# Designed miniproteins, single chains, continued (2): the designs that were tried, part 5

Each design is a single chain, and the fold is of that chain. pLDDT is the mean over its residues in the fold that is shown.

## One batch from the design tools (miniprotein)

Design m4139
Fold by ESMFold2-Fast:
Structure m4139 (fold): chain A 88 residues (1-88)
Amino acid sequence: MPLDPSELDEEEKKKLLEKHREVLTKILEAILNEDIDKALEVIKEYYASLGEELSEEEIEEARKALEEAINNPEQREAVREMLEKLKK
C-alpha cells in the first residue's frame, strides 16, 4: 500500500534530521582532527546530495571558517562541546 503523504513527510523529516546529524558529526570530527580537506569534502558531498554545487568563493569562505575553528582554542572548544552533544 502506498504511504499517506503526511506519514511520508514525517519519515522524510526523520531521514533529513539523521543525515544532518551524521554530516555535522563528520565535519566536527574532521575539525578536531585538523583535517580541513576532509571537512570540505564532507560539506561538498552533502551539498551535492541536495542537488547543489558550492562555488569556488563559497568553498574558500568555508575553508577560512574551518581554519579559524581549528586554530582558535575557543572555537575548537565550542566544536568539542557540540560534538559531545551530538553523540548523546
Scores: mean pLDDT 74

Design m4140
Fold by ESMFold2-Fast:
Structure m4140 (fold): chain A 66 residues (1-66)
Amino acid sequence: MEAEKFREELLAEMEKQGLSVAEQIGRLFAELARLGERREFLEAETPLEKSMVNLIEFFAEYSHLG
């Protein structure tokens, strides 16, 4: 799964650099998801869009707040 692969790579980077970078990235993705086009991503039908939705969900959950 594309999102899982990205999560694994991101987790490896977090171990090296700490959580600050991942938290900032998560917040940016959460903001993008809220500002607009999130509804289009929620109803994603293509594999690429589904991967993007999973990625946004991952960062939104990680950031917790936006």
Scores: mean pLDDT 57

Design m4141
Fold by ESMFold2-Fast:
Structure m4141 (fold): chain A 113 residues (1-113)
Amino acid sequence: VREEVRKLLEQIKNAENVEEARELGRQLAKYLSQLPVEEVKKVLKELAESENINSKYAALEAIDELMKTGREDLLKAALEGAKAVLKSSENDRELLLRAIGLILRVIGELEML
């Protein structure tokens, strides 16, 4: 699965638009859920802190998909990733609002565990 993750990260970097990047982020989450949580955190942080806006949108979409697993470790990784997007994206209102929304949803999911 690490090769599939690397290929998807390169595709996200070269995405033509935000819509394509979001779709790739959803696909990325499928493979990330199979990796150790520390590798998931590193990938989400790299995307979140990227200067490429497409990478940030891909991170948010991957986070949204990872939340659906209900796994505590992945929910904590998702929270860290969403906070990283928020901290690095205050210039973009849509990214900021989406990151805030995901943070609130992750906190809600963690409270249900």
Scores: mean pLDDT 83

Design m4142
Fold by ESMFold2-Fast:
Structure m4142 (fold): chain A 94 residues (1-94)
Amino acid sequence: SLEEEREKALRVAELLAELLRNRENAEEVARLARELERLGEGTVDSNEELLAGAEAVYELAKTKRDAALASPEEKSEQQLITLEAADKLVELLE
């Protein structure tokens, strides 16, 4: 369902923000990696790859937010969920 996709996307954004804030804490990175894996998002073999992926998602989130602000184009429901999650990720990391 669309609502389940939205809830998952927002939870992933929260976990990615927490992961990047705690990147120097190996125990927290391991805990957050397990949470992401439970959501089907943490399928990498190393914490280094997970952190690099999280940084890439954060940079892409900033780009998508900025592009959305510059364009009045109609967005699909899936695009709106992606933007809401991107906004949350950026807001949490500031």
Scores: mean pLDDT 78

Design m4143
Fold by ESMFold2-Fast:
Structure m4143 (fold): chain A 96 residues (1-96)
Amino acid sequence: METILESPAAGYTVTVEEVDGKARITYTVTAPDTPLGFEIAEGLARIIAGVERSRGNTVESFSIDRARGVVTLTVLSPLTTDQIIEEYKKRKEELE
């Protein structure tokens, strides 16, 4: 169902699920329950959205859940889930 990927540099988690033969990528950025914390998390999520758009992906949604202290970004890729998992695996190997 969902494959959980961790980004050690950014302090967020990434899940990937298959939708209509394409990959839906969800970024969850955790922030402290403070206005400044959410501003930083939202800024990071917007930077990620810009990077994903530059890769040819479509941003589907952007939401803030203050009760859970998270900012969620959902992106749709024309690539398959397997292709996205391999791409993230290669990026993680380059960062480690």
Scores: mean pLDDT 71

Design m4144
Fold by ESMFold2-Fast:
Structure m4144 (fold): chain A 85 residues (1-85)
Amino acid sequence: SMELYKLIDEYNKLVREFLRLADEGLKTLSPEKQKKVEELMLEFGKIEIDTLNALRYYSEEEVKKFLEEATERVKKLIEELKKLL
């Protein structure tokens, strides 16, 4: 459905933004702040695994609900990452 494609597209855009900011942080921040970036990357990894499982095993309705929740989880990680930069 067009709604599902929009949710996937929004999620992927936020994933790219998170990874861009995390890469910047790991290259520019102090060792103490880099450790915090690594902790956020571990949390992101959990979201990625959950997303892959949802896309593989869930119905379309369940995937839509999951993507909305996963999108909000990634947005929170981006905001925490921006506070470090």
Scores: mean pLDDT 89

Design m4145
Fold by ESMFold2-Fast:
Structure m4145 (fold): chain A 67 residues (1-67)
Amino acid sequence: SAREEALEAAAEAQALLREHYDSLSEAQRERLRPLLERASEAAEAEKWAEAAEAARRLVELLRELLA
């Protein structure tokens, strides 16, 4: 389900943020902020497809920044 996809992507993003957030520059954190806000707002509104999309993009950006 879209909810399960959103929760899975959010868990992956949270794991990456827990591991690496303190090593990110302020500029990198600023790049993450719109996706964090979108994922959070969509999940709160139960727009699970939008939440999943935002969380997946957040994971992709985190992996790019950490490469």
Scores: mean pLDDT 85

Design m4146
Fold by ESMFold2-Fast:
Structure m4146 (fold): chain A 75 residues (1-75)
Amino acid sequence: MEKALEEAEARGRAAMAALTAQQYVDFAEANLESGHLESAETLVKEAAKLLGIEVEVKDEEGLRKAIEELKKKIA
């Protein structure tokens, strides 16, 4: 049944994307706490891309807000 297979594959891809996005968010938070803002920004953008959302990152506060929003999306 085509529909059941598509739903299972979509769920699997979404789960893998969420796990990868969670890793990127964790690395972004670690980089932000270590003062590596440029690396944190790159990781946040990659996580947002995997989750299909757009985030604006222009400063450190924007980075913190994006990380919190990504955490809420993953949870």
Scores: mean pLDDT 77

Design m4147
Fold by ESMFold2-Fast:
Structure m4147 (fold): chain A 73 residues (1-73)
Amino acid sequence: SMEELRKKAKEIEEEKAKQKAELEDEYRKTVLETMKSLDAQNPNADGQTRNDALTEKLKKKREEYEKKLKEIG
């Protein structure tokens, strides 16, 4: 029936939403771990040097996150 098709479509949509939410949480954790890693690598770096390194590192992580989002659809 059309009702069964709509129910299955909704279940698929909900599953994709869960996958995207989990990916967002994983990305957020990755950002925090990247901050910690950079602080450990350059503990004596000035604020500007730290910010530049963080921005560059986060750029790559952001690109990875966006690619995975596209794969989920």
Scores: mean pLDDT 80

Design m4148
Fold by ESMFold2-Fast:
Structure m4148 (fold): chain A 92 residues (1-92)
Amino acid sequence: MVEEYARKVREALDALQRELGARVNHGLVLEAALQDEESREALYERIARLAGLSRKEIELGAKKVIEEDRARNPEVWADYEAALARIEAARA
């Protein structure tokens, strides 16, 4: 069931990005939206309308999408983490 929520969340994000003429990594989009409550509310509302999911189902799906994206694009996430660690080391 969670896998189906993740799939529907990804499909909704693809549809939104196509409509807006933008293309961004799904995991990073979700991660960024989760940091800002207003952005999260707006994005989840749009996903609910496109996917027909409840808020709780969207939350579960979004978490799964982020985890799958980390596994699928490990270099993108590793590069970010490595850059952060390098800055910390230089600061010490």
Scores: mean pLDDT 75

Design m4149
Fold by ESMFold2-Fast:
Structure m4149 (fold): chain A 98 residues (1-98)
Amino acid sequence: MAPLSEEQRKEIDELLKKLSEAYKNNDTETVTEYALRLAEILGDKEAIERIEKNKDNVEVQAAITALLYATKIFNVPEEEIIEKLKRVLGLSEEEIKA
């Protein structure tokens, strides 16, 4: 994947802030919108499909978004972030990758 521009990084930071607030308020529609926008910026079509499939599950959408951010932006190993998300959100690996 090509490196992110400074403008794209700023948009991602703002989206994550808004997604965090929406998640806290259990606003599934807003979480889905911001998660999809993040996946679009990162060019990850598989992530877009996974978010669309899990529109009714805010925890899964948040997990997919965190996985994308950590793996694509910070180059954190996928297995490391999945283990942390399982502990924090109580989700299975299958749900995070769904």
Scores: mean pLDDT 69

Design m4150
Fold by ESMFold2-Fast:
Structure m4150 (fold): chain A 90 residues (1-90)
Amino acid sequence: SKKQEELAERIKKREERFNFLSKVVDELIDYIKKNGKITEEQLEEFLKKYGVSVDDVEGLLKYRIDQNINVEEAKQLLEVLESIKEKKKA
C-alpha cells in the first residue's frame, strides 16, 4: 500500500531530523565542555551554520534535562538561548 510506504518515509525523515539535531546539540555541549562557556554571538553562528532554529535546540535541551543527560551544560545553553530570545523581542 502506497499509504503505508508514505507513512514509513515520514517516520524515517523525522528520525533523521532528530538524529541530526542530537548531533548539533552534542557539538554545542562539547564546545562548552572544552571552552567553559559560549557567547550569544557564538551560539547564533552555530545555529546559522547548521540551519537549526532556537526553538528546535531549546526543545531538545529540555528533553535532555528531563533524561538527566549533561544537565549543567544544557542549562547553560538554555540561559544563553533565552538571552538571545529576549534581545530579539526588544
Scores: mean pLDDT 82

Design m4151
Fold by ESMFold2-Fast:
Structure m4151 (fold): chain A 98 residues (1-98)
Amino acid sequence: SIEELVKEIYELLDKLKEKYPELSSSIENMRKLIDELLEKYKTASPEQQKAIEETLKKVKEDLKYILEDESVSLLELQMHLMAASGEILVALNALKKA
């Protein structure tokens, strides 16, 4: 479940990077944050695991929206990637309280 979700997110990030090479650094930063979340997931409580899965589902939907919306500007893409990375950081910060 979580492994399949992350695989789908990484496939979306690869497509986004191919379409917008200018976003490569932002995309790689997001991969690092997701990798950190996956590491924390292995030792997380069931409640924390559910929160991580919800965060990653939101990230997946945000990336699908960006990839499918042909009207999205480069600035808007950067803002959406920053927002998605922010959601991941919030989840990581919540885990640090355990």
Scores: mean pLDDT 81

Design m4152
Fold by ESMFold2-Fast:
Structure m4152 (fold): chain A 94 residues (1-94)
Amino acid sequence: MTIEDYTRLVMTALAYEAGAISREYLEKVIEEIFNIDLSKYDEEEREKIIRKLVKESVEFIAENGDEEAFEKIKKMKDLLEKGAPKEELLELIK
């Protein structure tokens, strides 16, 4: 996984926790980044996997993140605080 991949998941998780994006979108991003099929797991197991991968991404960025990664995460936090439209949030997490 690249710094870009982990940064994308951190931003996506922040938007999901704020209620700005759907659970389906969060799961889609995780499947794209980690090349996994979450449909193989029940709801409880999916929750555990998602939490583990989000935690791994946060820890990775804390140790290995560059200025671009930190700026993108800050921009997502700023957009969420301002109540930006879903479309604007989704542009940042492509």
Scores: mean pLDDT 87

Design m4153
Fold by ESMFold2-Fast:
Structure m4153 (fold): chain A 100 residues (1-100)
Amino acid sequence: MDELIEELKKKLEELLKELEKVAEENPSLTPYVQRAKEAVERMLEALEKGDIEEAERYAKEMVSLAHEVASASKDEEMKKRIEELVQEIGRIFKEIAEKM
């Protein structure tokens, strides 16, 4: 379990860094990135408490915010990286949920 949570944290950190790069080019997206960071923090807190339903709610919010930020980028390679990170995060999250 701990290895999966650490893997999830690393992928979430990579995602947030990509979102921050988009916000550097378009500062109007900064509120979306901040909300994504908050969703990540609440998701991890819910997982530590064993509340998978709450964690899934915040995971969905994070994914929605990531898609909004990615959609505003003109860099197709960056959009692809964000999409791949979201997919990887989703896989790790489902594996954690199944083991709880």
Scores: mean pLDDT 84

Design m4154
Fold by ESMFold2-Fast:
Structure m4154 (fold): chain A 70 residues (1-70)
Amino acid sequence: MSLEELRRVFAGLEKAFELAKENKDLSLLKAAIHEGERVLPHAEAVDPELAARLRELIEEGKKLAEELEK
């Protein structure tokens, strides 16, 4: 994965998490978490700082998913 592809994917994930939070869309949130986890190993190899931001986004998403499943 190129750095430009990684940045594009990250931006898409940020928007997906924002939209899922705004609409309380558990399905979208779970899909965004899954895609983020799939991309994370590539991000860690290419850009550790972006990987750290992605990891934070995934953890926040998981916390929100747990709250929405109650």
Scores: mean pLDDT 82

Design m4155
Fold by ESMFold2-Fast:
Structure m4155 (fold): chain A 55 residues (1-55)
Amino acid sequence: SLVEELQKLMENIRKEKELQEARDRATRAGQKVAERHPESAPVALEQALAELDSQ
């Protein structure tokens, strides 16, 4: 029925909003960590690539 389809749509919208809020929080936390430890991830990658090139 149309009512049941509308209820499912509203539930999906609520779940999407909750997921977006979780992503926003994760992004903000990641940015704060990156500010304290800049280049930690890219530095590790660059070191690995340099080691491969030297061989």
Scores: mean pLDDT 69

Design m4156
Fold by ESMFold2-Fast:
Structure m4156 (fold): chain A 56 residues (1-56)
Amino acid sequence: GPEEEQLERLLARAEPVLKAHAGDETLRRVAIHELSRAFPHLRERIEARVAEIMAA
């Protein structure tokens, strides 16, 4: 839906920064928290997607 598309656009924009800081658990936690505030019903997807991006 529109919110999932908006989340994916935000993640795509954030991907270079997240990958550059893949070992930064503080940044990972902050990113998940802030995105989950914007999309509280997508928290599980946010956690999985941030983990996937930072693992790649």
Scores: mean pLDDT 83

Design m4157
Fold by ESMFold2-Fast:
Structure m4157 (fold): chain A 70 residues (1-70)
Amino acid sequence: SAMARAVADKVVALMQRAVDGEISPEEALEEIRKLPGVTEEDVKLVEEALKAPPEERSRLVEEVVDRILS
């Protein structure tokens, strides 16, 4: 749905801002929790992605996007 895609895009943008050091990982997680349709399981997966080394992060980001779009 258009709504789910918009949410997924916002999640990716917030994760990228945290990775780039614009915001803290904690702040990114707080903002992601406020998005409609995001579950606590989705937030935990985002937390794992933000803690992961760069080589694993892209895979975890893809998994988060797939979950939100489902």
Scores: mean pLDDT 83

Design m4158
Fold by ESMFold2-Fast:
Structure m4158 (fold): chain A 60 residues (1-60)
Amino acid sequence: SDAKEQEELEAAIAKNKKFLSQFFSKENVDVAIQVQKMLAALAKRETGQTVAFETILGKK
């Protein structure tokens, strides 16, 4: 459902943002999150699914 897809995407974004914030400035983290959202949208168009960042990187 749309609610589950949004929750999964928000959780993935939060985890990715926390991880990247250890190494990069806020501005660079914001750009990385924007790219993650774009890749997730592209993957959803191709597969009809919302995917986690780990799935986009080939982790099952």
Scores: mean pLDDT 67

Design m4159
Fold by ESMFold2-Fast:
Structure m4159 (fold): chain A 68 residues (1-68)
Amino acid sequence: SMEEIEALLEEALALAETSEQRWLVLRLRHLVKQGKVTPQDLAVFRELAATFNPALRAVVLETLDLLE
């Protein structure tokens, strides 16, 4: 649901340790809000999530799974 996605994105922002991680989460939130998340975006964010700290990675991957 959108409520679950918004809650996960808020949690991801709290778990972001760097300005780059925060920017990436905000970008994902922007794309979700616009209803413009493409399969290419999902693939790119999955690759980016692999570089994140474990807690942030888990929340971002859960968010991406809900967007598929």
Scores: mean pLDDT 86

Design m4160
Fold by ESMFold2-Fast:
Structure m4160 (fold): chain A 94 residues (1-94)
Amino acid sequence: LSPTEKEIQALLDELRALLESSPVLTPEIRALVDEAVAAARAGDLETFERHLLAALHQMLVRAAERGPETLAATLAIAARVGELVRRIAALQAA
């Protein structure tokens, strides 16, 4: 792997680990995350962002149903995911 590809892979691994730390993971959400990561590795950032937004939406809905503490934790995860997505997009544009 090139240095840029290694950096992108490390960011994708961090993103996956962050999402897997969530208390609201379901098999459907995990499938969306897997599809997003696969799209990013293929250079398809639009599909990556679309599947990630779908996963985050499902996580936020489930978190809201569980209560304000779970929602706050999930919003913090979503904010960090957004930061990682911006970094991945910047590296892909380089």
Scores: mean pLDDT 84

Design m4161
Fold by ESMFold2-Fast:
Structure m4161 (fold): chain A 68 residues (1-68)
Amino acid sequence: SMEKQVEEVVEEAKKKIREAKSLQEAMDYFVEAIEKLRELGASREQIERAEKELMEVLDEHLARLEAE
């Protein structure tokens, strides 16, 4: 299902963002995930929810990278 594919993309992106070694790498994974969701034909609501979840993980990880 589309819902399951969206969930898999988001969870994979969260893992990649958390393992990113730089701000640029983390942002690249975020952009890649959103582009992949658009290519899959995810709904606007699904993309908005994914953006929110990924932005939370991105902000948390960027704060850690800035402290290093």
Scores: mean pLDDT 84

Design m4162
Fold by ESMFold2-Fast:
Structure m4162 (fold): chain A 80 residues (1-80)
Amino acid sequence: NKLKELGEAIQKDDAVKALEILKEAALELGLPELAKKADELIEELKTKDVNAIEALLKLKELEPEQFNKVIDELEKEHLK
């Protein structure tokens, strides 16, 4: 359950893990642009003190349509 894993990464303030989960979800949903931006952001954040929520907001700013689509699909899958 990727939505649960994402929530756990946010609770642990693991920005890289949160982005990795969204990258995997994006690839599974056929959203390669979001996956690419998540990967680029992971590399950028390796040397920066950015929390998980800030990292997710940066990704949303880079690819807002695909980000929202991933979140919507994860919510649908979680609700059956």
Scores: mean pLDDT 80

Design m4163
Fold by ESMFold2-Fast:
Structure m4163 (fold): chain A 91 residues (1-91)
Amino acid sequence: TEEKLEEARKKAEELEKWLVEEKGVKPLEAKAYGLAGLAGVAYKLGLYDLALELTLKAFDLYKEAHKDDPEKVEEAEKGKKEAEEYYEKLK
């Protein structure tokens, strides 16, 4: 379902731009949200390896965007671990 992934990428880019320009979100955090949305679409399409890869990248970008905020870094680390455990069961 290449067409659905391409549409999702365009929507992720639009979301990224909107978050930065209209909501004042940090660029790396906006990119993390875009990748998380794309991961959700990959998951719905049964592309679990891609969904996991995108989810982990999203958490890593979110951690970098908030590297000076220990609470947000801890939240992202927990999310990353939960995603790894969840997707490992689907392999």
Scores: mean pLDDT 83

Design m4164
Fold by ESMFold2-Fast:
Structure m4164 (fold): chain A 80 residues (1-80)
Amino acid sequence: SEEMKKQIELFKKTVENLKKIAEAGKDNPETLERIARALEQLIKSLEKMKKTAPPDLQKEIDKIINEVRELLDEIRARLA
């Protein structure tokens, strides 16, 4: 649906913004912890959306989930 496509675009922009904040705050553990929590919530939201999405949008959502998971793993490594 058009509404789901708009939501996917908003998620993409949110991920891009969180990447910028994480890079700017990469030496700040408090910032990284807040971004990690935001990314965990994004994964949950994207997985819920994926369950009702058509196959083409499911693939797009999966790409975003993978990107978010990679960023989360990088942040967790920096916090360890």
Scores: mean pLDDT 87

Design m4165
Fold by ESMFold2-Fast:
Structure m4165 (fold): chain A 89 residues (1-89)
Amino acid sequence: SLADRLEELFRNKDYEGALELLREVLEELRREGADPNVIAQVEILILLVEGRVDEALERLLARLKELYDLTEEQIEEIRKKFRELAESL
């Protein structure tokens, strides 16, 4: 599966290969007219892998605000957790 291939690339620290795979998936999803939320998830992951953490976080928060009634405290906790996750990559 795509997830299994991506996990193997991350396990091997092949971030360039992971980025190429994610970009190919993104272009295919765009051609197919896939759900905008699915497209956004792949775009956010690409930004995260590229080390563009603040841009990835802003896109994630924009999507979460559209889907959920988040409090400011919840938004701040998400920012904190996301940056901690990015530092672990």
Scores: mean pLDDT 80

Design m4166
Fold by ESMFold2-Fast:
Structure m4166 (fold): chain A 82 residues (1-82)
Amino acid sequence: SVDDVVDIMQQTSQQVLQVMTQQGQRDNGYRVTSRVDRFVSQMLDGRISVDQFVDQVRRLSTTLPPESQQVMQQGVDQVQQS
């Protein structure tokens, strides 16, 4: 369900922010989580499909450091299985 997608992405964003903060990239972590929140809002408003949301988040993940990229990819994989 859409609620499951929101819950998964909220948890994923919190984990990404935590990892990036521990790596001294807190400001970048906030930028990344703000971008994810925007994509979630666009999906909830019907501006983009779930498939488009997944594609956007996957593209965003490629810009992240390896550990944060792995966390984001795991979250997206859970969304696709929901």
Scores: mean pLDDT 86

Design m4167
Fold by ESMFold2-Fast:
Structure m4167 (fold): chain A 87 residues (1-87)
Amino acid sequence: HMKDVIIVVTLRLPPDFSVEEAVEAVKKAAEKAGAEIIDTRYISFPLEDGSIGAIVFIDAKTKDPQKLIEELLKVPGVVDARVIEKK
């Protein structure tokens, strides 16, 4: 019924932006798309132009991976979103 997935979201944020706020916006978008969040991790790193890059990993359950991707791509700062189905 629900699929176990790993969500991978790539963020590009303005200088001095809160990475934590961006991660919370991503989590909120996933929940709005009907995902049940199990665990969230992220890494952040400076980019050459002074912006902030981040990669967010979310372990979740979802009925509709495609809807989840579509909702994640609407989040400001999201440049890529992937949903990987687990075995």
Scores: mean pLDDT 85

Design m4168
Fold by ESMFold2-Fast:
Structure m4168 (fold): chain A 96 residues (1-96)
Amino acid sequence: SKEEELLERLKEAIRHLAELYRRDPDNAAALAGGVLRVIGEIVEFKLAFPDKEEAVDELSKVVTEMYRRMLAAPPEEVDAIAEEAIERIEEIVKKA
């Protein structure tokens, strides 16, 4: 389904961001690119499901919280933060 396709793309974008942060947390350009990719996947979700505004807003909150936690965490913890955010995202999408 389109929902499953977009969910997998968002999960991939989040895992990629965590990998970038883990490898080089000081590479501002690469990290900015990773963040923009995640935002882009949420925008794709919003455009595909305009009637699911509440779910998309909740996805945006989860991603924002995830990013704040990654900024405060040591690099070795970012994969766990990403996987926790992915679990919450999967639950939001399943309920929507």
Scores: mean pLDDT 86

Design m4169
Fold by ESMFold2-Fast:
Structure m4169 (fold): chain A 86 residues (1-86)
Amino acid sequence: SEVRELILEAVLRSVSMEEEENLELGEELLEKVLKLVFDMTLEEYKALPPEKRAEIQAAVAPLVAAVMAEHEEELAALLAEREAKR
């Protein structure tokens, strides 16, 4: 699925990025997920009341968790490799 591929790509990229770059990646991922899942732009999302934005975040959180769980071994290996290079 496109949403799962986007989430996985963003998570894998975030492991190799610095904190500032990781924050930009988070916003980019949100914009892509909003377009694919909710058929809306980032501007439309930001114009929503906080209550509606919270509903969208709550709908996205299980998708992120599912992707992370499915790729737990790969993510753990990448995180361990990153720490070992310190």
Scores: mean pLDDT 67

Design m4170
Fold by ESMFold2-Fast:
Structure m4170 (fold): chain A 79 residues (1-79)
Amino acid sequence: EKEKEEKELAKKLLEEELKNKPSKEEKEEIIKKGLAAAKTEPKSEEEIEENRELVLKGSIIKALEDKENIHILYEWIES
């Protein structure tokens, strides 16, 4: 199931970011890359996978910055 794979990837990325505790500058860069990936139309299956990872990583970092968004992220991963 596509959604299950995305949730597993998001959980792994969340664990990685919590361990690394990125700086404010690093968080901004990750969010920026995620937004750019979301606007870019992938031309290959490899680009689709890379863009999906970048978008999810950016969304996770953005959610971690906002206390209200973090609860939504956890609900989504757990569902």
Scores: mean pLDDT 70

Design m4171
Fold by ESMFold2-Fast:
Structure m4171 (fold): chain A 65 residues (1-65)
Amino acid sequence: SLADSVARLLGDVARRSGREAHVPEYERLGRELGKGLEKADEAQRDELVAEFQQRLQQLNREAEA
């Protein structure tokens, strides 16, 4: 599913960036985004991507602290 694919992608990004301890949080964020994208129209997808970028930046900040 798209949810599983996005979860796997974000988990891989976390592992490659040295944030392996936080992989579960990245996978959860990716799965949530993927599920939202499966139900969204094009306008909603743009909004979800913007929200995702903000949440990912926050998670990156928390993982580096």
Scores: mean pLDDT 82

Design m4172
Fold by ESMFold2-Fast:
Structure m4172 (fold): chain A 77 residues (1-77)
Amino acid sequence: AVKLAREAAKEFLKRKAEVDEELNSLPKDEQLQAIDQMMDVLKAAKELAEKAGDEETVKLLDEILAWLEAKKAEIEA
């Protein structure tokens, strides 16, 4: 449900530092795999939110996706 995605996105952003620390505890290859999996789930959630017209959820998901893309670039550098 779109409402669940919005709540999950808000919780993710609230705990972004904890997520970052958890990812940093993994080997580099596992970090990249985890980020790719998270991005796939978030992109699917964004498509559902766009279809539902939930602009707030789309904005939150875009923020998380941008952060994950930046983190992936840092890990691959």
Scores: mean pLDDT 80

Design m4173
Fold by ESMFold2-Fast:
Structure m4173 (fold): chain A 65 residues (1-65)
Amino acid sequence: SRSVLLSGKAELQEAREKLEKADLPEEEKKRLLDMIDKGLASTDAEEMAAIGREVAKRLRELGLL
C-alpha cells in the first residue's frame, strides 16, 4: 500500500534525524545512514519494511528508541 510506504518513509526520516544527532563512531553512523537512505529510496514496501526493522533493532541496541 502506498499509505504504508509513506508512513514507513516518515519513520525512516525521523530515525535519520535522531541518528545524525547521535554521538556514534563515524563508521557505524555512516553504515546506518546508508541503510536508511536505501530504505528512503526504495519503491518496494517489503524492502522498506525490512530495512525499517533492522534500523529500529539497531537504534534500540544503541538506546536511541
Scores: mean pLDDT 77

